Designed miniproteins, single chains. Designs and how they scored, part 87

Each design is a single chain, and the fold is of that chain. pLDDT is the mean over its residues in the fold that is shown.

## One batch from the design tools (miniprotein)

Design m3207
Fold by ESMFold2-Fast:
Structure m3207 (fold): chain A 69 residues (1-69)
Amino acid sequence: MAAELERTRREIERLLTTVLGLPPEQARLAADQVLEGMRYHGLSPEEALEMVRIGARRAPESRAYARAL
């Protein structure tokens, strides 16, 4: 269990730095927030990784909507 969570966290950090271009420190904080979301919502590691990928794609569009408001 813990080993899978550690691998999931590292993969999330890697995706955040690669896809979103976040600094390593920001990527670690964001990965911690994703892990907290997994615990809060009872998501599996696979679902958490999918959410990160979807979020990365939707982030620019969500920003456009927020800027309109």
Scores: mean pLDDT 66

Design m3208
Fold by ESMFold2-Fast:
Structure m3208 (fold): chain A 67 residues (1-67)
Amino acid sequence: SMTEEAKRLAREIALELMRQGASPEEAVATASRTVYRELKDRLDRDSLASAVNAAASAAVEAVEEYL
């Protein structure tokens, strides 16, 4: 599903940024924005909002587990 794709992408981006020394806030924000950019032309507004919200939550979870 697109939600699972968004969550996977967000986790990968957030963890990569954490490995590079980014702050938790920067890692989550960048992961969420990247997911939005990748999916904005592929999903309607409501589906996009749902996917980005799920991605942000997944990024937060990944960052918290990394710390």
Scores: mean pLDDT 86

Design m3209
Fold by ESMFold2-Fast:
Structure m3209 (fold): chain A 90 residues (1-90)
Amino acid sequence: VMKLMLQGSEYAKQGDLEKAKEYYEKAIELDPTSAAAWHNLGEVLAKMGDYEEAARYYEEALRLAREYAPEDTRTIERFERNLREAREKA
């Protein structure tokens, strides 16, 4: 999972959003409880202009972050902000 997340991040940094999406989708397939993978795929979808789909992925990321890492308030707040922004643009 971690290696797939790093590869996805590298492609996103290079502007290759389709490859970033593929790697994050594979990360979710291997670990569907990875809030970070759901969130990062949401960010890629938002950059591609798919705000409705991005919002759905952010919702799942937020649910997982609250379930598995409720003490990570900084990450939860960031996910909440990104979800609000995606909903406004949808």
Scores: mean pLDDT 84

Design m3210
Fold by ESMFold2-Fast:
Structure m3210 (fold): chain A 72 residues (1-72)
Amino acid sequence: SEIEKLRKEILRKIGEILRLIGELIDKERELETAEGEEKKRLEEEIKKLEERREELLKELDELSKKLDELKK
């Protein structure tokens, strides 16, 4: 069913978000001891990961809204 497919997609996106959060935590830990050019590189990498997290959260919100409409 459409609802089952959408639920599976939502769970898949949640898995992607959790993985991304793990990567962010690792990079933030590296940033605590980083200096100079390495610090700048890590800040750029963190920024890209945060942008991807925001994108995935927006996608998840859209899927959740679609699921709610299908349950009506």
Scores: mean pLDDT 84

Design m3211
Fold by ESMFold2-Fast:
Structure m3211 (fold): chain A 74 residues (1-74)
Amino acid sequence: SKDAEINNVEGEYGARLYQLYRDGAPQEKIEEEKKKFIEELKKLGVSEEEAEKRAETLERVVRHALAASAERRA
């Protein structure tokens, strides 16, 4: 299903973004990965507007997960 394919892409790019943020990658590399994520969603029939919204949500989720992980280890 399209939802399963979208979830798989979100999981893959979520893991990539998590690693980039954890490793202190420059914002330009993060923006490049977000653009790739948007293009993959568009290939699955997601509109550009919805894909951009999903990219912003994914970035927020990743940043929140990193902050939560740091708190649990402290």
Scores: mean pLDDT 84

Design m3212
Fold by ESMFold2-Fast:
Structure m3212 (fold): chain A 78 residues (1-78)
Amino acid sequence: SDADRAIEVAERLIEEAKKSKDPFEREVYLTLAYMVLSLLRRDRDKLTPEQQARIDELIKEVDKLYEEIKPEVAAFDA
């Protein structure tokens, strides 16, 4: 389904963020992943329970990774 493909794209973006050592590049990947996941969650009634659970799990992962890079991204502006 279109939702399954979008979830796969978000998963790939999160994995690329985890592999990157550049805080700015990590922020870009995480932001793109979050945008994809947020758009999917908006139309929640079109998602299966399994898709909803996976999206919620991936959003938690993105939030965790954002918290890890916040100090690093702030340092870039200094």
Scores: mean pLDDT 80

Design m3213
Fold by ESMFold2-Fast:
Structure m3213 (fold): chain A 82 residues (1-82)
Amino acid sequence: SNEAYKYVLPLEEMLEEFRRRYEETGDPAWKEAADRVEQLLEEMKRVLSDNSASVEEKKKAAEGALKEAQRLLEELKRLEES
């Protein structure tokens, strides 16, 4: 199933957004979030490439990575909005 791969592009886009925010603000919180999202993306790709992993396991890994990245984005937005 190609469904799990639909999460890769949004996660890559989020990584680019966090990096852009860091470049604009110089705030290390955005850099730390970018580094975390990069790690999540690497872990997701590892699971997606694992021939022993089930389709369900791959979907759960992808969904988990995206949810964590979304949580980081919401947290940093909250800090900016005071």
Scores: mean pLDDT 80

Design m3214
Fold by ESMFold2-Fast:
Structure m3214 (fold): chain A 61 residues (1-61)
Amino acid sequence: SSLEEQEALRRAEERGQASMELVREIRRLAEEGHSQREIAERTGLPESTVRAVLDSLRAAE
């Protein structure tokens, strides 16, 4: 239904915004000289996820 589609889009947008904020925080911590492990501990993400994000950011340079 239209309501289900609107709810799904809103949740996707909320997740997108949260993901962008997390990527920004990971970038900031990396620029401050924090290790991959320290970033994982601060963000609550697995080290593998932090590594993937950092690799993506480096590729985008």
Scores: mean pLDDT 73

Design m3215
Fold by ESMFold2-Fast:
Structure m3215 (fold): chain A 72 residues (1-72)
Amino acid sequence: SMQELLERQKALAKALAEQYAKKLGKKIKSIEVKVVGNKVVAIVELEDGKYLVVELDGTEVKVSLLEEKPEV
């Protein structure tokens, strides 16, 4: 179902965000997963106050490291 597909996409975005934080050697303070249109976005607050953003759009993965929390 579309609901099951969405839940799998959310789980994948969260898993990718956790993997990227580990690669950066940074501890995670919080993780939020949001659906924005056709994209699933994982927003990770890191212990140093920066934000790791993993955006999943179908098969495309975009990763950004931001100084401030994104508005999504």
Scores: mean pLDDT 83

Design m3216
Fold by ESMFold2-Fast:
Structure m3216 (fold): chain A 101 residues (1-101)
Amino acid sequence: KEEEYRKKIEESGGKDAEAYVNLARILLEKGRYDEAIEWAKKAIEVDPKNAEAYTVLGRAYFLKGEYDKAIEYALKALEIDPNNLEALRVLLHARISKYLE
């Protein structure tokens, strides 16, 4: 799966925001949070209104325990897509975790 999306990125000349987001999600699943952040940021460089890329950034920072950044990126995703349920979940969980720390 990871190699599939890396090839799509190469074939697009680095212009496939969806492939960057999918690669970042796979890296999150593997616990490779810093790499997931890198690829999600590249998705935003290609498509600055990609709410899904901001949601992936929020999840990655949440999983790293960086709750303030998780909240920041979840809010950016919701600014673009107010009905993004995944971003709402990240925001809620990050706020709860920050309060309990």
Scores: mean pLDDT 85

Design m3217
Fold by ESMFold2-Fast:
Structure m3217 (fold): chain A 99 residues (1-99)
Amino acid sequence: PALVYEMAGASAYGQGDYETAIKYYELAIKIKPNGRAYLLLGEAYFKMGDYEKAIESYEKAIKLDPNNARAWRNLAEAYEKMGDTEKAEQYRKKADEAE
């Protein structure tokens, strides 16, 4: 079930094994796409320094759950890491609007 893979991914992430976390989150998404799994996938890519894939995952998370302030904040931080200050500011405002 998807939840088992999300939990396995979270365990790997907590151990600093972001590559294994990514594999488990991708398996969870294949079974049941959901905003949380995409958010967690993005956070794992962010830890690996893959900001482009982190952004892609966060954008999918907000499409499924646009009220997820954490996904908007993380999207802003990833754009800031890529040097896109304008998008970072825009998405921080979206995070403040999200309930």
Scores: mean pLDDT 88

Design m3218
Fold by ESMFold2-Fast:
Structure m3218 (fold): chain A 77 residues (1-77)
Amino acid sequence: MREEELERLREEAYRIVYEALLLEGYSEEEARRAAEEAAERLAGMFEKLAEEEGFEAALEKARKLLEEDRAILEEMK
């Protein structure tokens, strides 16, 4: 469950950044690269927060950040 949730968050971060960069006119190649980097950064932040504050607190914070990023993406459309 912990690893499955982290993978879902990683996939969502990837998708948000990928779509945002394509809307800004970046190439698919550049968008994929940045999306992969963003997903890895989110995963690293999540693991750190999970160790410091616990899994549920880390999950809540990660979901909040992705919700804010989704709102920005919707404004770009």
Scores: mean pLDDT 79

Design m3219
Fold by ESMFold2-Fast:
Structure m3219 (fold): chain A 98 residues (1-98)
Amino acid sequence: SLEDAKRILQAFLKYVEEKLKEAEKNPDKVREIAQELADMLESLARYLAPVDPETAAFLQKLADRIRKLIEEGKATVEELKEIYNELKDYFEKRGVKP
C-alpha cells in the first residue's frame, strides 16, 4: 500500500498540474477547478490517513485553504499556482515527482 500510495501521489500531482494549465487558459473556470482540487485533496487525505497521517494532514490543510479561498471569492489562478507549488515541493522532498 505504501508503493501504491506513492503512485497515487504521482498521478495526483500530474492531475493538479493539468488542471492548473486548464485554469490558466480558462480563468472563468478557476472556481470549478478549485472545487475539484479541494474535493480530491480531501478524498486523498482520507485515503492516506491510516498509512501516512502526516501527508494526510498536509493535504487536508491545503483542501481547507482552497475551500476558504472559494468561500471568500479569492480562488484565482495565482492562488492555485501557490498551492500547486507547495504540493509539488512537499512531494518532491518525499521522493515523489510528476
Scores: mean pLDDT 84

Design m3220
Fold by ESMFold2-Fast:
Structure m3220 (fold): chain A 88 residues (1-88)
Amino acid sequence: APLPDELTLYEKKEIERDIEEVNRLMKEQGLSPEEAIEKVIEKRKAELNARIDRIAKETGLSPELVAKMKATVDAYLEKRKKLIEEKL
């Protein structure tokens, strides 16, 4: 959504949470910062895509609409990844 991009306080909280998870993965699994960030983003993408697929099955959403929803998720996560990289 274009307007939520102005809510920097909420973005900072989410970024701090993701950074904490990244640091935890680095310590527990010995991952590099880049690998830990990718794993966090992939996990979140999988969760959101699974939710979209579930809604599609229950509601009978068109494949085209499902694709648009997943593209929106990809855009949000790509932006979030850049913000995490900048804050590490």
Scores: mean pLDDT 78

Design m3221
Fold by ESMFold2-Fast:
Parts: structure tokens; C-alpha cells; sequence
Structure m3221 (fold): chain A 83 residues (1-83)
């Protein structure tokens, strides 16, 4: 793979770690009966997953620069969401 392709894959791998974190936090909120918090985590998961999917589709299309930009946008959103 190209260096840019590898950068996209690394960024997507980091986004995947945040998706797992949010999924776990949602499960904890559900178990504690915090429906509002569980809904917030689900909405954050849905937005992050959508951006990850968009980056993956760009990667599949060979649009590495656009894929990298989208993956980095997803990663920055993930960091803000986990604060």
C-alpha cells in the first residue's frame, strides 16, 4: 500500500478504538438505567460510525487524500466526544 493508504488505515484503527469505548459506555449507562446518557452515547456512536464509513468508502474508491481528511475529521470528533 501507499504511505497515504497506511495513514488512512491507522486513523481508522484509532477511530475504531473510540467506537468500542462509546459502545461500552452506552452499555454501562443502560445497565444503570440512565436512558438520557445511553441515548447520547448512541447518537455519538451513530455520527462517528457514519464518518468512519464515509472514510472507508473513499479508501475503497482510491481517493486516499479525501479518505485521510475524513478519517482525521472522525478522529477529532471522537476525541471531543470522549472528553
Amino acid sequence: GTPKEKEVIRALAEVSVYLIYLAVQKIIAEKEGDEEKAKEYQEKLDRLAKKEQEAVELLKAGKYEEALKKAKEALEEAKKVVE
Scores: mean pLDDT 85

Design m3222
Fold by ESMFold2-Fast:
Structure m3222 (fold): chain A 87 residues (1-87)
Amino acid sequence: KNREEELLAELDATLAAAGVPADRRDEIVAAARKALETGKESDREALNALLIEAARELDWSPEQRAELAAVVAKIDFLAFLNAIEKK
């Protein structure tokens, strides 16, 4: 929804600033969207695996890693909130 789309756009922009190619960014954003929709641990693990691969290939600085970690933490927290509100 509006907040989820804002976070996904922030994630894409942060990945672009870190030098991630458009095709890889589309894959990571799709994984993040799925994690937000399902809240499943396996979907969050899939997102984390893609981020680890990108970090390994591009050798991100500590500052770039911190910026991405902050965006991912917001996504994880929103996924958690979405899961607990559904009763």
Scores: mean pLDDT 78

Design m3223
Fold by ESMFold2-Fast:
Structure m3223 (fold): chain A 101 residues (1-101)
Amino acid sequence: SKEIADKVREIVEEMLLEIRKIMDENNVPAETKAKVDRVFTKLHIELNALASLGASKEDILTVVNKAFDEIRAIAAANTTPETQAKINAVLDKAREKIEAI
């Protein structure tokens, strides 16, 4: 439904801002930040398409989980273990909020 899609978008936008703050505070290189931003841009496009189609919560979760896994992989390859743990915590919290809708 549109309401589910709107709530998911809000959660993803809040998560993006929190991840950007973590990356800035932990001196993550600009190239790594750009990789993360590209994943979020693609997710935003995919969520807008799913909203237009009236997609199920399961379809939305599939797209979100794929994007979150891509962000986790970027963090694992390009950041310190401490920074990776902070990013993973934000992703886990966002996923929990989305599943609770």
Scores: mean pLDDT 87

Design m3224
Fold by ESMFold2-Fast:
Structure m3224 (fold): chain A 66 residues (1-66)
Amino acid sequence: SAREEAARLVVKGQAALDAGDYETAAEHFEKALELAPDMAAAWRLLAEAYEKLGDTEKAAEYRAKA
């Protein structure tokens, strides 16, 4: 299902975030949210990835969607 695929993408994004690969993490979380936009945890993780990238405006936008 789309939600199962989204959950797998969140796991991959979290692994990338832990590795310091913030761009790859953001890509995985964005793909997950395209499939399941109701995943509040994924919006928070996407915001964290953009904070680490220095994009505070996008981070604030995505945090508001959580």
Scores: mean pLDDT 88

Design m3225
Fold by ESMFold2-Fast:
Parts: C-alpha cells; structure tokens; sequence
Structure m3225 (fold): chain A 101 residues (1-101)
C-alpha cells in the first residue's frame, strides 16, 4: 500500500540517521493509514531521538491503542515518560512491557 511504502521509507531514512526525512515519511504513513501501528511506533522513535518527548508519548500511545500487545511500544512509552521526569508512569509502562514479553 502507499502507507506501507511511506513507512518503509521512514524506516530507511531512520536507519541512515536522517531523522527529519524519517519524520516526513512516517507522518505521511500515519496520515494515509492511521491504523498502521508500526508507522506510529517509528514516528515515536524519531521524536524520542529528536528530544520531542511529548510528541513521542502521543505517537506511542497511538501505537498501543492499535496494538496493545506490542511490548516495544510500552517500553518506549516508559522511556519517553522517564525523559519527561514522570518516573511513576514510566515504571507502570515498563511493568506492562514485561507482562507482554
């Protein structure tokens, strides 16, 4: 699909460390298919790497809404909350990731 193609381009540029290009392609993927959990996960990873922790939280929350059994999404949500100083929320989400794995 066009959404899958955009997500794969996001992954390609993310792997090259071209975060702004990765961001554009992941944003395109979620606009075309808002139910692509992997695209939301990728978007969250790019925001986390850029230090946009609040936007990372929003993207990971969307990934979890679509696929609540994705342990990586729960773990990364915990990391994003830890970066925001929300230690108690981070611990809750790390426990959730451990329960899934």
Amino acid sequence: SKAEGARLMGEFFENLGKLDLALKYYETAVKIDPNDAEAWLGLGRVYLKKGDFEKAVEAYEKAIEIDPKNAEAWRNLGIAYEKLGETEKAEEYFKKADEIE
Scores: mean pLDDT 90

Design m3226
Fold by ESMFold2-Fast:
Structure m3226 (fold): chain A 75 residues (1-75)
Amino acid sequence: LEEALELLEKAKEAIEKGDLEEALEYLRKAQSLARDNPVAVLGLQEAIEAIEKGDLETALKSIEAAIRELKKALE
């Protein structure tokens, strides 16, 4: 879970830099690590689809929602 959170922060940085291919790689790795949390997995899938459509605002919101969901699982 901690590794998934680190990957999501890296994905946000990659989006901000315009490195969308790198962002997609980080999101897919985080999604595989978060498999036990279906809400987080769905949010990360929405982020991936948003990046593929060029909707970076929605992608960032979906990543932030997944981060909040994963942090709840660590508490």
Scores: mean pLDDT 81

Design m3227
Fold by ESMFold2-Fast:
Structure m3227 (fold): chain A 85 residues (1-85)
Amino acid sequence: MSLRNPDYEEGLKLFEEGKYEEAIEYFEKAIEKNPYFSDSWNNLGEVLAKQGKLEEAIEYYEKAIELNPNYTKAKDNLEKVKKEM
C-alpha cells in the first residue's frame, strides 16, 4: 500500500475524530519509527495547535520544514499560527 506508516494513519484517524491526546501518542510513535518523516511532525503540530498550544505547534512545524524545505502545508500552518500570536 502507498502509505507505509500505520501509526501515522491511526494518528490521522484519531485527529479527525477529535481525540487529540491519542492522536499525539500515535504521531509520536510514527516519529520514533521514522524521525525523518516530515508529515508526522507537521500533524503533531496541527494537533497541538487545535489544543491551543501554539508555541509547541510552531516548534513541530519548523521541524517538519527542516526535514522537508518544500513542505508547503507545514509552511502555511506555521504562518497561520504565527498570525494567531
Scores: mean pLDDT 83

Design m3228
Fold by ESMFold2-Fast:
Structure m3228 (fold): chain A 59 residues (1-59)
Amino acid sequence: GEHEERANLYGAGAVTYAGQGDRERAEEMLARAREAAKSPESERAVENGQKAADALLAK
């Protein structure tokens, strides 16, 4: 649904910025993803995005 789609899009944005080393924008995208997450599925998408972004920023 819309909640899962928006959470996934913001999560993907966070991963993209994290891959570029842009921690601030990655954190902004994760915050937006959390605001969009209104279901267990969308919340899981945000959790996966956070883990992926953290792994990229740890490089």
Scores: mean pLDDT 79

Design m3230
Fold by ESMFold2-Fast:
Structure m3230 (fold): chain A 64 residues (1-64)
Amino acid sequence: MSEEARKAYEEGKYDEAIKLFLEAVKNGEVTSAEDYRLAAEAAEKRGDWGTAVAFYAMASLAEK
């Protein structure tokens, strides 16, 4: 499931990547720090700094 989000990111489909990452979180799936960083980078590519900051914060929490 996060693999689909990662694939979308690699394909430059940043909106789809963000959507898939948010669906994984909503479904209660465990998301790694790396997945949160990819979501943050996708949000940065879309110019959504608020969402990017939120995902970077989640990545920091998941890393610990």
Scores: mean pLDDT 75

Design m3231
Fold by ESMFold2-Fast:
Structure m3231 (fold): chain A 81 residues (1-81)
Amino acid sequence: SELKELYRKAAEKFEKLADEAEQNGDYHRAGVLYEQAADLYEKAGDTEKAVEFYNRAAEAFKKSGDLERAEEYQKRAEKLK
């Protein structure tokens, strides 16, 4: 599907931006960007990557002190397994 390929390419771009934010210690921004990558991987049908990036979003939110968002995305990852 052309649409799934577009979702995957968009997810890869958000993944890169999230990795850069995390490397810079901007954990809240990294969490938001990992969540966007996860959502796009899920829409692309890449469930394994969606789980991976929802877990990375949860970890980033936990490091930023956003415990509610951390729990939310950890639970979303668990539901996709």
Scores: mean pLDDT 90

Design m3232
Fold by ESMFold2-Fast:
Structure m3232 (fold): chain A 98 residues (1-98)
Amino acid sequence: SKKLAQEAGLAAYSGGEVAVKAARTEEAKKAGKMGRILGKLGRETGDAEIALQGAEYALKGGLLAVKSAETPEELSGGIAAAISGAGGQFLAELALKA
């Protein structure tokens, strides 16, 4: 389903953006940036495999941001990014199966 792949890409893009903003470490920022880039590409192309990779990076960036969080804002941002990435992964996997 092209629509599910596009929604997965949007979730990956949004999660990647939030992960970059919440991130304290370069590893978390890099993961968030990859989630953003691949999420945008997955959304624009409707490619479920690209959207899945973007979502996995957004989830990784969010989890790394949570691990390094020193403020409530960094913690909540990391959680939001991880949830968005996980949701994007779920949608991308459904798109690949259909």
Scores: mean pLDDT 91

Design m3233
Fold by ESMFold2-Fast:
Structure m3233 (fold): chain A 86 residues (1-86)
Amino acid sequence: NKLEEGKKLLKEGEEALAKGDLETARKKYEEALKIFEEIGDKKGIAEALKGLARVYAAQGDLKKAGEYHKKAEEIRKEIGDKSAEE
């Protein structure tokens, strides 16, 4: 159930980010990232990194936002060997 816990934390991070609670959003995404790294869920890792990039961008830390965005994209390319149809 670590996968479900990580997904719940991603949802809570998105909700906090939507409300402008950047500190709560960051904490939730960091917790989700930790869980997904522990279980080796690359898709979850990419989503958590994307969330952190969005939080740092909203905080004005564009350097960290870019770093996390790049990490998320690298992992997505790694796992995105299957493309959906048009």
Scores: mean pLDDT 82

Design m3234
Fold by ESMFold2-Fast:
Structure m3234 (fold): chain A 85 residues (1-85)
Amino acid sequence: MEEEEKRKKELEELKKLVSQTQRAMQRMLELAERYPELQPLLDEMVAEIERLAAEGKRRGTSELELAREQLKIAEKYLKKMEEAV
């Protein structure tokens, strides 16, 4: 069924985005453990993701769209942390 196939593709994309965000988060946690001075950047990233989630809930943003924006935030902060060492 075409609708089943579309839902399957969206779910797989969501899983991929979540996996990529988790990988970036793991790398950031490792960097913050190794370089405690980077902890404020990790905290700022968490706060920005929480603001995005609250805003998305008010706007009725899709899970897929929210996951894409969360990954962008995570990648932005990971780059900042890697450049700071």
Scores: mean pLDDT 83

Design m3235
Fold by ESMFold2-Fast:
Structure m3235 (fold): chain A 58 residues (1-58)
Amino acid sequence: MKTFYANQVDDRLPEAARQRVLETMKAINEAIKKAEAERDLSTEEIGNLAHEVVEKLR
């Protein structure tokens, strides 16, 4: 049972709030996937790309 680490998608959130969380997670996933395709970027560069995408969505 995980009571403290359920910070992905909370079923109790309103539908609109869940939508935003899902969009943010999707954007992070896309940034990571792009970094992998770019020939093994450094972990720091991968994090920076993910941060830029997340910042656009807030």
Scores: mean pLDDT 62

Design m3236
Fold by ESMFold2-Fast:
Structure m3236 (fold): chain A 64 residues (1-64)
Amino acid sequence: ANAAAIDAGVAAIDAAYKAATGVALSEAAKATLRAYIAERTAGASAAEVTAALDRVRDAMVASA
């Protein structure tokens, strides 16, 4: 459910960040992102989690 959506979103963030910067996120960075999003989206629907992850992806790519 939410864990699967978070994992998919973090993978998408990693792919987008690598496309923007040429460098993939470390396993530690991905683990930190998973934990942070899980805490901030506790009780949210899978769709809300996906929307939040899409916003984080866009922000990280824009700041890269």
Scores: mean pLDDT 79

Design m3237
Fold by ESMFold2-Fast:
Structure m3237 (fold): chain A 58 residues (1-58)
Amino acid sequence: SILARVIEDYTAKRPDELTLKKGDIVEILEVVDDEYLLVRNLATGEEGLVPRYVLEEL
């Protein structure tokens, strides 16, 4: 599955990161490393890096 639910609010700390709210649904675009995924927020269309620990894969 390439979809994930945000399980914890996340605030972007760098320009390449994405701010997400708990309950948002994202598409996983790329696995960047062991800690970060490149995702797209399906509600806004915004893309950015987020830490894996805030996501639950669907």
Scores: mean pLDDT 86

Design m3238
Fold by ESMFold2-Fast:
Structure m3238 (fold): chain A 96 residues (1-96)
Amino acid sequence: SAIEEQLERALEELKERLEKMFAEMVSKGKSLQEIRQELLRFIDSELAKLEYRLTTPLAEAGDREGLLEVGKLIVKMRQELLEYVDKLLAEAKKKG
């Protein structure tokens, strides 16, 4: 569906942004704990914006099933982004 394609694109764009933010913070000498907290704040902020954009037209249309589906997809996307952050941190620990 168009919504699933939009979410998949947003997921890949967010992963790329997380990689860039991670590399920049490492270059600035930030601790892995500080990096993790900054990336988590970024994820929560970006997902809140995405959820708002996707749910607003559905709420206006009274589409309760669509609202529930978007909520489930955002939860899955957040979990995947968290796992991606943990992977970046684990790779950095092996290299340092």
Scores: mean pLDDT 86

Design m3239
Fold by ESMFold2-Fast:
Structure m3239 (fold): chain A 80 residues (1-80)
Amino acid sequence: MKEQIVADTYKKILELLEKAGVDKKTAERIARLAASGVQTQDKELVEKALEEARKAGVSEETIEEIKKIVDEGIKKLNEL
């Protein structure tokens, strides 16, 4: 289901951001932006989420993990 793929993307990104020490409210905002970008396949929303994560002090290694989660979500949606 499309909703499940988007929800899984949100949860995985939220978990990574929380492990990186990002504030819950900020982590939820970034995860929502990224999940919305996956849902709409909007690269600008994805880039906005990544930029917000960088501003929150997230490491480039974690940014790369977020990118992989986004790419995986988009791939799964395209296979539906």
Scores: mean pLDDT 83

Design m3240
Fold by ESMFold2-Fast:
Structure m3240 (fold): chain A 69 residues (1-69)
Amino acid sequence: SEAHKELLRGIGLTLRGIGDEFDARLRLERLKKEGGSEEEIRKAEEEIKRAREEIEEGLKRMKEAEEKL
């Protein structure tokens, strides 16, 4: 079923986004603790934002796929 494949893809995207957010947050914490530049902090915050958007998209795809099962 295409709906089952889309569900699994949504799960994969959600898990990837969670991992990306975790890595970006660790980077941000390190930069704040060790005195990173404003530019480096901004980039880490943008990475967190992108990772959260990936999670939202993954969850949306999972919900839409579940509705077709």
Scores: mean pLDDT 88

Design m3241
Fold by ESMFold2-Fast:
Structure m3241 (fold): chain A 99 residues (1-99)
Amino acid sequence: SAALAAAGAAIRAYVREAFEKHKGKEIDIILSLSSGESFGGVARTEEEAEAVAAEIVARAAAVAAGRSATLTVMVIANDPENPSATEALPARRVDVVDA
């Protein structure tokens, strides 16, 4: 649907922004639906981030089929050398409506 395509584009833009700001870090991507379902993935490269974003959006689309849902996207930058130095970026919300 057009709404899911827009949500996917927004998620990819946010993940790219996170990689540009946190180069050399491990990026955790967490997508939560208003229904309580959550999907996540980890990326170390822009190519991995694109693959993870696509997979998360596809899983969310399957769960949200025929329903209106709000997607909440969280991005967390992790330093694998220092696990206590975790930085969470502000959560972004994207509304998905079945058209």
Scores: mean pLDDT 68

